Designed miniproteins, single chains, continued (4). Designs and how they scored, part 84

Each design is a single chain, and the fold is of that chain. pLDDT is the mean over its residues in the fold that is shown.

## One batch from the design tools (miniprotein)

Design m14911
Fold by ESMFold2-Fast:
Structure m14911 (fold): chain A 95 residues (1-95)
Amino acid sequence: SPLEELLRQAEEHLRQAEQYFQQGDYKSMYQHLLQTIDLLGEIAELLSGDDRLQMQRDVHLLYLTLVRLGGTEKGRQEVLDLMRDVLRRAGRLVG
């Protein structure tokens, strides 16, 4: 399904972001996190009702957290943890 394909792409970008985080390459990490957020936004457009609204809120929160706190060690951990939680929720919606 289109949702499954977008989820696979988002999971791959998160995997790359986690790898760059372990390497201390935060610039590459942020690039892949932004791609994950963009893909989650595309997933939201394919959803409806409460699931769409929840995903839109998750995408907004991820973007704000990345922009405001992504320059700190605590903020990098918070963005990764939040991204994992959002992808787990998205995965449950797809089956």
Scores: mean pLDDT 87

Design m14912
Fold by ESMFold2-Fast:
Structure m14912 (fold): chain A 61 residues (1-61)
Amino acid sequence: MVTAELIVEGKKVTVTLDGDKATATGDSPLAAEGAEKQANRSLSLDREKAIKSLEEFQKQP
């Protein structure tokens, strides 16, 4: 399981990868839905790249 916290348009969003599925929750339903769709699209194209992207978000100050 990989999790990352992002700020999208000033709203906190948490994205979680669990196996073949990504879920997102946050202060803005629209921002969370967008992040979830992007993560699931990335997983369908390249799982390894999607995981690396979330890990990079965790490393950002």
Scores: mean pLDDT 70

Design m14913
Fold by ESMFold2-Fast:
Structure m14913 (fold): chain A 119 residues (1-119)
Amino acid sequence: MIKSRVTPEDLEKARPAAEKILKALGIDSRYYLYVLSQVLAALGLHDKADELAERLKRAIDAVMEKFGIDKETAFLAAVAGLIAVESGASPVDARSAMYVLSFEELDLEIIKLAAEALK
């Protein structure tokens, strides 16, 4: 059920949800807004902002506690975990998708923990 192609219209629908989630998480970055908007558009998750903010916060907190990484890296790992959980993609495929969007190389163990925390 993942869209093979994200359109500008899909991004416009996802952007308000992405903004709401990032505000709830205390993240102020146009770069992360772009990354999250692309992922939400691809997954069709533009009407679940409050639920997604709570789930992403749990994943960010769990990843930061276990691995001692910064909030921004934890956020990208949580978004990669969201791709895995919502699309059924493997952690390897979710990591590859996140690298294409963010150019950040994420550890598979971090993505696996984030995915478990999102369930």
Scores: mean pLDDT 83

Design m14914
Fold by ESMFold2-Fast:
Structure m14914 (fold): chain A 62 residues (1-62)
Amino acid sequence: SSEEDAKIALKVLEENKDASAEEIKEKLIEAGVSEAHAIAVEDSIKTFGVDNTIKGIRNALE
């Protein structure tokens, strides 16, 4: 589900803040996030950075 993917993405992002967007995408797929959602997170990191991506996902869950 999108909510489950978002929760997994938050954990991966918080544990890998210094990793590249590409590395984070691979870790998301490995953790069970759908490829489409993993790509969306990668694009968000490339555009807005990791901290803003984390904030966006947290806001979507609250």
Scores: mean pLDDT 84

Design m14915
Fold by ESMFold2-Fast:
Structure m14915 (fold): chain A 84 residues (1-84)
Amino acid sequence: VEAIRQELEKTAREAEEVINQYMENPTEELYKKMKELAEKLLELLKQYASLTLDPEEAEQLIAAAKKQVEAALTKVEEAARLRK
């Protein structure tokens, strides 16, 4: 449980750093890395929620997080298209 929480925090920090790098120098490599980190964060959140929350609460949290991740990735894709 603690290992999943630590991995989630570490991955979130890595994602923020990559987003900052992308905003300064947008490249396909950084965009792909951001997408991979977002997917990893969602998977870690699913694992953490399943261990710590009631099933209904876990389902609601995961659904909300998935929508937020999809919206964020869409905005990043729009920015990447304008840059290219």
Scores: mean pLDDT 75

Design m14916
Fold by ESMFold2-Fast:
Structure m14916 (fold): chain A 83 residues (1-83)
Amino acid sequence: SKETAAEMLRQLEREARGVPEIPPEVVELIGKARRYVEQGDVEGAIEQLEKALRLAREEAERGNDAARGLARALEHILNVLKS
């Protein structure tokens, strides 16, 4: 549900904000996606999460293990929102 996706995004935002290795811009995109879901704008949320996923994957390719874990979580939430 949209309420479940919003809770998942709120939890992910909190967890990512606590990890210094995660770029602040990625955390901000997750926060924007959560606000879009809360407003019922699923398309807007997907756009923000796809941007966050791209940045997380780029960081993971540079050897950032925290970003690799974040990318997996973002892929899961995107699949939930697109289903």
Scores: mean pLDDT 86

Design m14917
Fold by ESMFold2-Fast:
Structure m14917 (fold): chain A 73 residues (1-73)
Amino acid sequence: MMLSEEEVERLIAEMERATAEAIATLSPEELRAVMEGLRAYIEMAKKRSSEEQRKKLEETMKALEARAEAAIA
């Protein structure tokens, strides 16, 4: 089934929280592994999303990946 608007909003909130926690607690190598796993999960979620939801998820994921890279630089 397709994701609802509410499910997408909750997923974005969970992505933000998980990324912030990973940045605060993990080594650079562990953080990279977590971000790769999160990317794979989001690519699966995008397959069940509308075009607008896919763009929102992709933009959020890119911002979080940039934040993670900045944290380990």
Scores: mean pLDDT 82

Design m14918
Fold by ESMFold2-Fast:
Structure m14918 (fold): chain A 76 residues (1-76)
Amino acid sequence: TSTPIDKYLDPKKVEEVMLKHPEVEEVKVEATGTPFYSTLTAYVKPKGPLDVEALREYVASQLPSHLVPEKIIVVD
């Protein structure tokens, strides 16, 4: 009830879930736009070869659909 609407997309919560995946070494999630039209982009540093679709499915199993990143970018 008293939670600010600007916390609707919680990038930190998404980062915590993605870091629990065994193939993820580091992750940074950014929200772009307004709370009503924001999108999430995840920047993932993997421990080895990463299946991005498997990671997306994992996140989708743990979080509501609006917190699943639209873009997952693998970084070195």
Scores: mean pLDDT 73

Design m14919
Fold by ESMFold2-Fast:
Structure m14919 (fold): chain A 69 residues (1-69)
Amino acid sequence: APSRSVLEEVVERIEKGESAQDIIDWLVNEQGLSREEATYIVRLAYALKNLGYSKEEIVEKLMEESKKR
């Protein structure tokens, strides 16, 4: 499971306007995640951001989902 700091970086990259594909590639190539896990995390982070959750709330929800495998 990715660390809190990695998940914070995902949310920050989304807020900076980086593409989902670039963030997924960063997670796979630099953080060692599988493409399936990286895609899931990025899609969930975008969904939570669109629902109006704060960066801190998004990170906590991503951490909770990571505990489910």
Scores: mean pLDDT 84

Design m14920
Fold by ESMFold2-Fast:
Structure m14920 (fold): chain A 65 residues (1-65)
Amino acid sequence: GGSRLATGIAGSLFAHVVGAASIGLEEGRRSVENVEGLADLSEYSEILQEAAERSREFLERKEKE
């Protein structure tokens, strides 16, 4: 659905992963796993799964630094 709430949740989860990754790559990876778990359980699974994918891409780039 085109819910602003779902989009906001996805953005907040991505921001949470970015914040966790700023503490450490391992913490960032754990946050991605948590987002993926939430996506699987949510009626907004599609948009949350996209947030998880973006978060994984961010961590992969961060690891290459």
Scores: mean pLDDT 70

Design m14921
Fold by ESMFold2-Fast:
Structure m14921 (fold): chain A 88 residues (1-88)
Amino acid sequence: TEEMYRKLEEELGEPELVEKAREGDEAAREELFRKVMLKEVPETIKKGEEIWDELNEEEKAWLEKLKADPEAAVDAIVAEHRALRAAQ
């Protein structure tokens, strides 16, 4: 939605990247996804720790990886999404 893209422009300060993503540039969309995930890391860790007892073993392992190396964990998610798109 337009509201979502406006919020991304305000949060990331990268209007050119957001514009390319709007136009359907897959690389720009992937980079926006990566930047949003990285920006949300502290909140994601906090929320994950609050519901730790509700997480399964895979989710717990992912949260520990995110806490140890946020960039590597986010890059792994981005790569997984890329692979899922390629499998279509």
Scores: mean pLDDT 76

Design m14922
Fold by ESMFold2-Fast:
Structure m14922 (fold): chain A 60 residues (1-60)
Amino acid sequence: MLARVEEAWAVVREAMTHPATDAEAAARAGEAMTVLRDALESDDPEVRAHVEELFREWDA
C-alpha cells in the first residue's frame, strides 16, 4: 500500500503543480486521489499517518 500511496501522491503533486488540460491526465490524477482517500480509510495506522504527512506538506 505505501508504494501505491507514494506513486499516487507523485501523480497528484504533479497535477497540482502543472494542472493538466487534457481529460486523460485529469482522470489519472482523479484515480490517484481516490487511492490516497482509500489509504486514509485504511486499517493500517502507518499508511494513514503517511498520507496525513503528505497532505500536511501540500497544505503548507
Scores: mean pLDDT 73

Design m14923
Fold by ESMFold2-Fast:
Structure m14923 (fold): chain A 73 residues (1-73)
Amino acid sequence: MIEELRKKLEAAVEAGADFSSVATLLGIYGRELGVPSNEINKLLQEARDKVEAGEMSLEEAAREVLEKIEKLA
């Protein structure tokens, strides 16, 4: 269920999972909420770019994508 997937995503971020693992879970979560794949991919790419540039942590980027996905749903 959506709530279990959200909890799994939060647990993965807190456990220090890599960006690829977190991005996969965010993509699944966004699709379950009915967000278009193009919008999800754009948000994930923007988040990855910010993390690679050192502008934010992986945890901060994951939270920002999660919030934006929930607003688009």
Scores: mean pLDDT 81

Design m14924
Fold by ESMFold2-Fast:
Order: sequence, then structure tokens, then C-alpha cells
Structure m14924 (fold): chain A 74 residues (1-74)
Amino acid sequence: MLSPLEQEAREQLELATRIMIQDIKNGEKISLEEAEKALEELAKLLQEKYPEVPRSFIEEVVKEQLERIKEVLE
């Protein structure tokens, strides 16, 4: 069972991913490296805001979101 803070962190990362995917579909030139940096920066901010959320959880969600972006770019 996810804690409310884990759910909030996941939702923030998923929202950022949806925005990036929509921008890519609209013709913006976003590289996988740029997307990874953006998600890593957001992950760092979320870890600072929610220190109770395990770092491993945030890293797993980032990895899942990067796979989604990679599929859209390929």
C-alpha cells in the first residue's frame, strides 16, 4: 500500500511525464537526455519536500516514466 506522500510524489512525476509527452507529440524537440535531467531535478525536489518517501521508490517511478518517454521518442 502506497502512503499518501508516495502517491503524491508518483502523481507529480506522472504529471511532468504527461506534459513532456504532449510537448513531444506537438513537435517539440526534446531529447531523452533532456527528459531524464528534468525528471531527475523534479525527483530531487520531491525527495527534499518529502524526505519520508524512500529514495528507491522515487528512482523506480523516474525509471518507469523514462521508459514511457523513450517509447514515444522511438
Scores: mean pLDDT 83

Design m14925
Fold by ESMFold2-Fast:
Structure m14925 (fold): chain A 58 residues (1-58)
Amino acid sequence: REDYLIEALNERNRASPLPGELDVEELKEAIKNATPEQKVGIDRTLADLEAERAARAA
């Protein structure tokens, strides 16, 4: 579920910090075309990640 996606994304970013920047944008576009059920979970993940990135930038 979304927790699993967050962990997978974090692990990937730990190994490769660069992909995390673009992955969020590409993931957003992919989610727009994904199944509604998946979109709900992933939307929360993206919102959480974006909020954290905004906090770091602030």
Scores: mean pLDDT 59

Design m14926
Fold by ESMFold2-Fast:
Structure m14926 (fold): chain A 87 residues (1-87)
Amino acid sequence: MKVDLLLIGGTSRSEVIDVKTGEVLAVRGSGPAAFSYVQKLTAESGRPLRVAYSGLSGSTLLTLEPLGNLAVVVDYEPIDSILPVLP
């Protein structure tokens, strides 16, 4: 299973990372702000994206699909760690 993005959530800094390139695509001051960036990127890409999210409360694998000018979470899977999805 291929993961497209990592979202690493922190209290004052959250990062969105492209798994294929290792490039930091965005840095935001909150998890919700970083997630909004992921939704926008999914809508703009016009394709589903899989996101491994790691926050202070745990880790989750999300599948987002574009819906017009928005993106929605269509699948939600808890995971023990994002480490197995790193390149």
Scores: mean pLDDT 75

Design m14927
Fold by ESMFold2-Fast:
Order: sequence, then structure tokens, then C-alpha cells
Structure m14927 (fold): chain A 86 residues (1-86)
Amino acid sequence: MADEQIQEVNARLVEVSLSYGPEIEAALAAGDEKKKLEVEIRVLEESLKVLEEALADPSLSEEAKEKLKKLKEQLEEELKKLKEKL
């Protein structure tokens, strides 16, 4: 089911975000805004890799493809914005 495929991808995206939590907290505690931005950029780059791998799955339903493609486009826009702030 498309929702199950999307939930699996979302779970992987949450794992990526959680893995960088300590680095973001350390940057915030140090007042290092640039370091925080660099960590957020790495989170988005890894999240995009997860989405690209998911979208390469030939068993993915058309509904799941459409939703994940839209999410990928949103994350690509956010990545561009963060890189412009560096």
C-alpha cells in the first residue's frame, strides 16, 4: 500500500534528523549559527539521498512516487535557501 511505502521513507527521514540532533544542539549551545546551518544542510542532503533511493524502487506505486517527488522538490528548495544563507 502506498501509505506503507511513504511511512517507511518518513521513518528513515526521522532517523536522519535524530542522528544530527546532538550536533545541532552543540552548535546552538556555542552560539555558532554558521555551524548550525552547515549541520542543517547535511541533514537535507542525506534526506534527499533517502528520497532518491526510495524513488528508484520500481515497486513504488504511482501515488507514493507523486508524494515523494513533491517532498523531494520541497527539500531541494529548502536546501537551496540554507546554502544561500551561508
Scores: mean pLDDT 82

Design m14928
Fold by ESMFold2-Fast:
Structure m14928 (fold): chain A 129 residues (1-129)
Amino acid sequence: MDILLLVILVGSGVSKFEDKIVEYLKEIQKEFPDVIIELRLLRYHEDPKKLIEEIVEIVKSLLEGYPEVKTLIVVVLSDKAWSDEEIEELTKRISEIAEKAIVRNVQVNSEEDIEAAKEQMKELIRSEL
């Protein structure tokens, strides 16, 4: 299967849940063994365009490493909700370099939010199978 799931943790408020997120990504990998899963930790920037640029460079590097990938799923886990405009800009930038891209932001302030994010990631993968 030609799917890459890129999970990005933004900010210290989400990175405290890294161990739980890694556990859930291992669970997703067991259910979807043919899906490539990559995890990245990023910090906030005063200019939100800088964070978008950083994510786009990560995506470029990953697609060079995985030329077989046809569908890219990017899930941004953050303690602050991103605006629809920020998600649209990121989606637009990634769609210029990926054949097919799905971009989601999930606000994470609790372990329950991480469980919900896991289920959303599974649903996104199943929709592309």
Scores: mean pLDDT 86

Design m14929
Fold by ESMFold2-Fast:
Structure m14929 (fold): chain A 62 residues (1-62)
Amino acid sequence: MSINFRELLEKDPVKGAVEALKLLVSGGFSLEQARQLLLKEASDIISEEQLEEATRIVEEEL
C-alpha cells in the first residue's frame, strides 16, 4: 500500500491520529483497541497526550 500513515502523523499528529482512529473503528476495532494499536505502531511519532486528544475528538464524533 502506498498510503503511509506515518507521514500524515508527522505533519499533523492529532489530525493524523483522528483519521487513523476513525478508519480503525470503521474497520471493526473499538476506540480503545484503535488507540492501543496507534500507540504501539506510532509511539515514536505521536505522544500519549496527542493520542488522548485525538481519541477524545473521535469519542465526541461517535
Scores: mean pLDDT 75

Design m14930
Fold by ESMFold2-Fast:
Structure m14930 (fold): chain A 94 residues (1-94)
Amino acid sequence: MELEEIEKLVEEAVKLFEEYNKARQNGDFDKAEKIEQEMQKRAPELLEAAKKAYELGHYDIAFELVDLILRFSTDPELIAEAVKLRKEIEEKKK
């Protein structure tokens, strides 16, 4: 995965998260649920992007992606991998 692809995935995920927060603030729980489901579907790809960003030294990007995965994922295996990666990022990022 190239850096340009990672940046695009981050931009799209951040936009969805902003729309999710706005939907919740407006009481649009149906829209919030649909965005949550979309984020859950994207979680495996976001985890691969986070791992690649970490390998490339982009710890801020990796951390942001991991945080989004932990907020929306319901897959125990993805959650376990994201938690492990988060600890590794925290050890590198001061």
Scores: mean pLDDT 82

Design m14931
Fold by ESMFold2-Fast:
Structure m14931 (fold): chain A 70 residues (1-70)
Amino acid sequence: MKSIKERIEELIERIREALAKSTDPQVQADLRDALAFLEEVKKEMEENPDFDETIANMLLIAAEATLQVS
């Protein structure tokens, strides 16, 4: 199974691809917000080794939901 960090990196890539294909300004704004959020989570995981992966997983689910409505 993929680690939480690997899933975050894969979601960042998918969001970047979705952003490049999107022509709707509102969808682009939502995707940029999700991207910024995932990059902050990745940074927190790298800087805090005791970071709760359960919280990271909930944030991943929220970001995936954003991609589904795009």
Scores: mean pLDDT 73

Design m14932
Fold by ESMFold2-Fast:
Structure m14932 (fold): chain A 65 residues (1-65)
Amino acid sequence: ATKEVAVSIQAIGIGVEYGVGIKVEEKDGTLYFTTESGSEKAREALARVIKEAESFGFKAEGYLS
């Protein structure tokens, strides 16, 4: 969906802002975000992308390395 594409682009942008790679996967209407780092910046970026996804009406989960 258009909102899903927008959220994915935002997640990539947030990852760039924090210097953290974020991968996005969609399954059954849920967005899954994964980082390759357990740093504080990665935790903060992950929390922010989850919040934005939820604000658009998606279920979201996130995982750190």
Scores: mean pLDDT 76

Design m14933
Fold by ESMFold2-Fast:
Structure m14933 (fold): chain A 93 residues (1-93)
Amino acid sequence: SVEEEVEKWPPQVYELVATLAELRGEITPEMKEEAEKLSKEKNIPFTIALGKVYLRKRLEEGVTPEDLLREAEEISPSLAEAFKKVLERIKKN
């Protein structure tokens, strides 16, 4: 399910996803409001909350983690390498 796919990642993935969202200019005012509320309610950093909000939206649109990695490669090679390292660690476990 989308809920399971959103919550299964380590904090580093959400930070990278938030960075990707910012670089793509896809962060809406509504997403920022949701992230601020989530950050306060769950006592987590705003960047992690924003990453969760954006990831949920993209997964609901049918975008896969592999698609997000491809988008990162197009925008920032360093961001893509960070994603690859985290994803490889998850696949090895």
Scores: mean pLDDT 83

Design m14934
Fold by ESMFold2-Fast:
Structure m14934 (fold): chain A 73 residues (1-73)
Amino acid sequence: LYTTDLQAGTLYDANGEEILWTEGGSLEHTADGEAVRVRTRGMSPRMEDFLREVVGVKEIRYVDEVPPELEPL
């Protein structure tokens, strides 16, 4: 498994006035590149549908805050 950044932003559907947005977060993938889990502060219902139905994400977790980085001992 590996993790990539889920970018904060707004995306518009080319066919209409559908709005997709995220507050940012992370996206976890399998070794084969399949997206399996999202963690985010928030997203539009359409973005959630996109991630579940198009990307195939199995789990979406909403978090209130991003924890600070751990300092090395």
Scores: mean pLDDT 61

Design m14935
Fold by ESMFold2-Fast:
Structure m14935 (fold): chain A 76 residues (1-76)
Amino acid sequence: MSVEEKKAKLEELMAELKGLLLQYMEKQNFSQEEIDAALAHLDALEAYILSHPEFLDKAIEVLEREIAELKAAIEA
């Protein structure tokens, strides 16, 4: 996989994680301010990883795990 393909995959995984996190936080009755802060933190992390391509492989592995765990938490 090229660096550009890895960046595209990271962006797709981050979009999925943000969507799931929004659903989870809304179900748990978090405030809009808390939701906005959490999403802003993920945006900052995404920008950091995209500027440091050496972290792409590890970030993709971590995101795939976190997405699976969050999906399980939402379905429980």
Scores: mean pLDDT 84

Design m14936
Fold by ESMFold2-Fast:
Structure m14936 (fold): chain A 78 residues (1-78)
Amino acid sequence: MELGEEYLERMREYAEKMKREGDEKAAEVAEKAVKRVEELLEKGEESVRNLKESVEASVEAMDKAAEVAEEIKKRSQE
């Protein structure tokens, strides 16, 4: 359970970072991933294994989103 909560917090940090960097699209993707993980955690321990797989996929999606955010930041020239 705590592992899933730590991943959830990490995803929230990514979403906030992307918002601050001005990447609204990447932030939205990260926020959707956070909400999905929150819903899976609320369903209880029965889905812990499925949650881990979903979190890993979400982290990969967030890593991609973070890369997009960095490209936007470079393009902004600020």
Scores: mean pLDDT 69

Design m14937
Fold by ESMFold2-Fast:
Structure m14937 (fold): chain A 95 residues (1-95)
Amino acid sequence: DSENVATLVGNMIAIVGDILDEKNPEAKAALEQILNLLTQSSKAIDNGDVESAEKYLQQAEELVKQNESLLSPDTLSLIKTILSLLQQEIQKQKE
């Protein structure tokens, strides 16, 4: 689980780097919105607000689906890993 936390933090930092390097304004805006939703989901998990965490995660998943063609395979892999890790933490809090 310390490895999962390191992966989550590392992937979020990598996405910040992708946002800073992105030259396509549409892709940049999509990445900024996705990162914001992932961050809000993570914060809701930290606060024990499972319902809000699930809503933010669902919004992030839908936004990724809508913008998948604008994002590189590497960036999509980073995002999908974060989505999976956040979903696992939500499920742990429901147990």
Scores: mean pLDDT 84

Design m14938
Fold by ESMFold2-Fast:
Structure m14938 (fold): chain A 78 residues (1-78)
Amino acid sequence: ADGTTELHRAAAEGDVERVREILALPPEEVRRRFGVPKERLPDIRDARTGMTPLQLAGAGGHRETERVLREARERARA
């Protein structure tokens, strides 16, 4: 499905609280809301820009948001 998720918007805006809230969702809820496994969430691409949430946070200079997304990605690989 084509679209921008709330995670992409929160990352672009530097809304750290919203990003943490979304990343803290249980795997079942992530799959229900985003249609992806929880471990894929930090790497999902925005249909409009092709950017991941991590790339959007970095482009905006949102250091804390970038850190939270990077930590989530590292946990997914462990």
Scores: mean pLDDT 76

Design m14939
Fold by ESMFold2-Fast:
Structure m14939 (fold): chain A 80 residues (1-80)
Amino acid sequence: SLTDRVIAYLSKPENQSKLLLYDKDGDGYLSVEEFKELIIDEKLTDEELSDEELTKIINEIQRRFGLKVDGRIDYRALLA
């Protein structure tokens, strides 16, 4: 699934440093808009995704890592 592909991408140390480039305010979280930029730039799918579909993927990632489900990726916790 796309969610599994995203999790595999985020699990690689070389890709984790790219998350810093998308976190424009430096708070350690990726919004749905910042995550959309990442998906497009890194070509993780050839499918056009809605913000609702992206939020679902974000929330699934947060759940799988035992993190707060609030529509954002806590990448600092993923980088730890």
Scores: mean pLDDT 78

Design m14940
Fold by ESMFold2-Fast:
Structure m14940 (fold): chain A 88 residues (1-88)
Amino acid sequence: MEEVEREALEAVAEASLLVMEAAVALRLGDREALAALIPRLERTARELEEVLRRAEEAGVRPEVIEQVRSELEGVRETLREVRAAVEA
């Protein structure tokens, strides 16, 4: 459980940094950077889905599970915004 909790928190931290990177690219209108972020955001969403599943199965603390779930939704929202900006 301690290892799974650590992995979950590390995944949340990495995802948060990627979301911040995407927010900067969105503000700058950098379409090349945004296009490059799509596969990274898609991979991070899949990784967070697996991390969430493992954390739930391992009985990790509810507050940590909620952080993973919240960050996963943040990544999904950011991916939608990035895709919309590239399509425009």
Scores: mean pLDDT 87

Design m14941
Fold by ESMFold2-Fast:
Structure m14941 (fold): chain A 86 residues (1-86)
Amino acid sequence: SKKLEDASAKATAAYVRAVGHEVEAWIVEQNAKRFAEQASEEEKPLVEQYLADAKARIEQHRAGAERDRALADKYGTESDKLAAEL
């Protein structure tokens, strides 16, 4: 069924995007931590700005992951229902 294939494909695509957002959030968090740990006293003002920017990017990616997780769940449920009707 094309409807089953379309729902399954959308669920997979949303899941992949969600994982991508989670990985990007983790990378930003690890980079921010390393930058803060390696900064000299003179670099502290740059660290504060970098951490603020990193926090915003992490929150954006986590929000994206949550949205795409919800889409994956929605399309996954639609796919399961269509498969059960076969």
Scores: mean pLDDT 88

Design m14942
Fold by ESMFold2-Fast:
Parts: structure tokens; sequence; C-alpha cells
Structure m14942 (fold): chain A 83 residues (1-83)
């Protein structure tokens, strides 16, 4: 269900916030971790994918401008990670 996928997104955001709690006070970030969603054995799965900062910014821009779904966003992140 979509509600379960949204819950997985909230958990991923919490983990990401904890990871960046002190890092946001340091100015140098070469990589950004983004949550990626997939279906594994019929259940939603969340993975954190490290991308170069510039690539992560472009993905977030597209997500904001085009109002991407969680699944569309996750595919975009996976494609960027392969290149």
Amino acid sequence: MLANLEKAAEEAEKKLAELYKDVKSSDVLDKVYLPVFSWEDGKPKVELVALPREVALEINRKAAVESLSVEEYSELVREAAKK
C-alpha cells in the first residue's frame, strides 16, 4: 500500500537526519545520501544511495519541479547511480 511506502520514507528521512545532524555544521560534502525505494518479495524496501552533490541537487530539482512520485524519484536516483 502507498501508506506503507510513505512510512518507509519517513523512517529513511529520520535515519538520514541523524546521519547529517552534525555533518550539516561542516561545510564539505562531496556526496549526498538519498533514499531509494523498491519492492523486494512484495514488501517496500528502502536503501540509502550515495551520489555526488551536484547529481543529488539535479535529482532534487527534477523531483520538485515535476512533482515526481516516490517510485519515479527512486528510479531517477538508481539511474544516476549507474552513470
Scores: mean pLDDT 66

Design m14943
Fold by ESMFold2-Fast:
Structure m14943 (fold): chain A 64 residues (1-64)
Amino acid sequence: MMEEIRKRGEEIAKKILAEKGRITADDIRKVTEELLKQGVSEQEARLIVTEASIVANTEYFKSL
C-alpha cells in the first residue's frame, strides 16, 4: 500500500512539474478532488497528495 501510494504521488508530482515547473496549493486541491471522483478514499487521497508535495519539494530543493 505505502509503496503504491508513493509511486502514484511521484507520478502526479512529475506530471505537474513537467507542465508547470512547480506544484501549488491549487494543484493539490484539484488532484485531491480528482482522486475522490475516481473512488479513492479520503485517507488514501490525502496520503497520495502529501507524497506528491514531498516529491515536488525535494525536486525543487535539488534545483537550488
Scores: mean pLDDT 77

Design m14944
Fold by ESMFold2-Fast:
Structure m14944 (fold): chain A 91 residues (1-91)
Amino acid sequence: MENEQELLRLMKEVSKLAFKDVESGGKYKEEFEKKAEEAIKKAKELGLEEKARQMVEDVKKGSKSVEEMKEELDEGVKLIHEAVLKVVEKK
């Protein structure tokens, strides 16, 4: 449960930082990238690395507008969250 809970916490922080970064015009980009790497590392331990990397890549692609980025982040976070819950349920 510890790794699953940490991954969910990190994913929520990544989402928050990504939104702040877009709203501030890139002021939080470094913090976002650092948290994204921590989340991907934790996701790898749970076999969810591909889903976490997809979320981060969607954020990098969707930096054109706040609305577009929000949609991609929400979808990515939901996919990671659902995958983590499925892993926790089987433990």
Scores: mean pLDDT 66

Design m14945
Fold by ESMFold2-Fast:
Structure m14945 (fold): chain A 101 residues (1-101)
Amino acid sequence: LSPRSKELLRKALELIRQGVEALRNRDVEKMRKIVEQLEKILAELESDPDTPEEAVNLVRELLGILYRALMLIEEGKLTDEQFEAMLARVDELIAKLEEII
């Protein structure tokens, strides 16, 4: 990985971890800010030819889960079963992303 790709992926990972904490706390305002910041980092990763496609795809899937969780919380539709399933998938994807960084 280029130094820039590594820095962007480390920033993405930190924001994802903060997003998981905000999700556990049902902190809609913090979730929204994290999703916005992560979307900007994803755009930078997608524009960087040195970033592996696998890493971009992992960040994209993680962002998608966090965005969906945010929408479900805002609509009052997030079930405990959906929440636990989302957290399990996020943990799996974080582990895969950590192997790349």
Scores: mean pLDDT 87

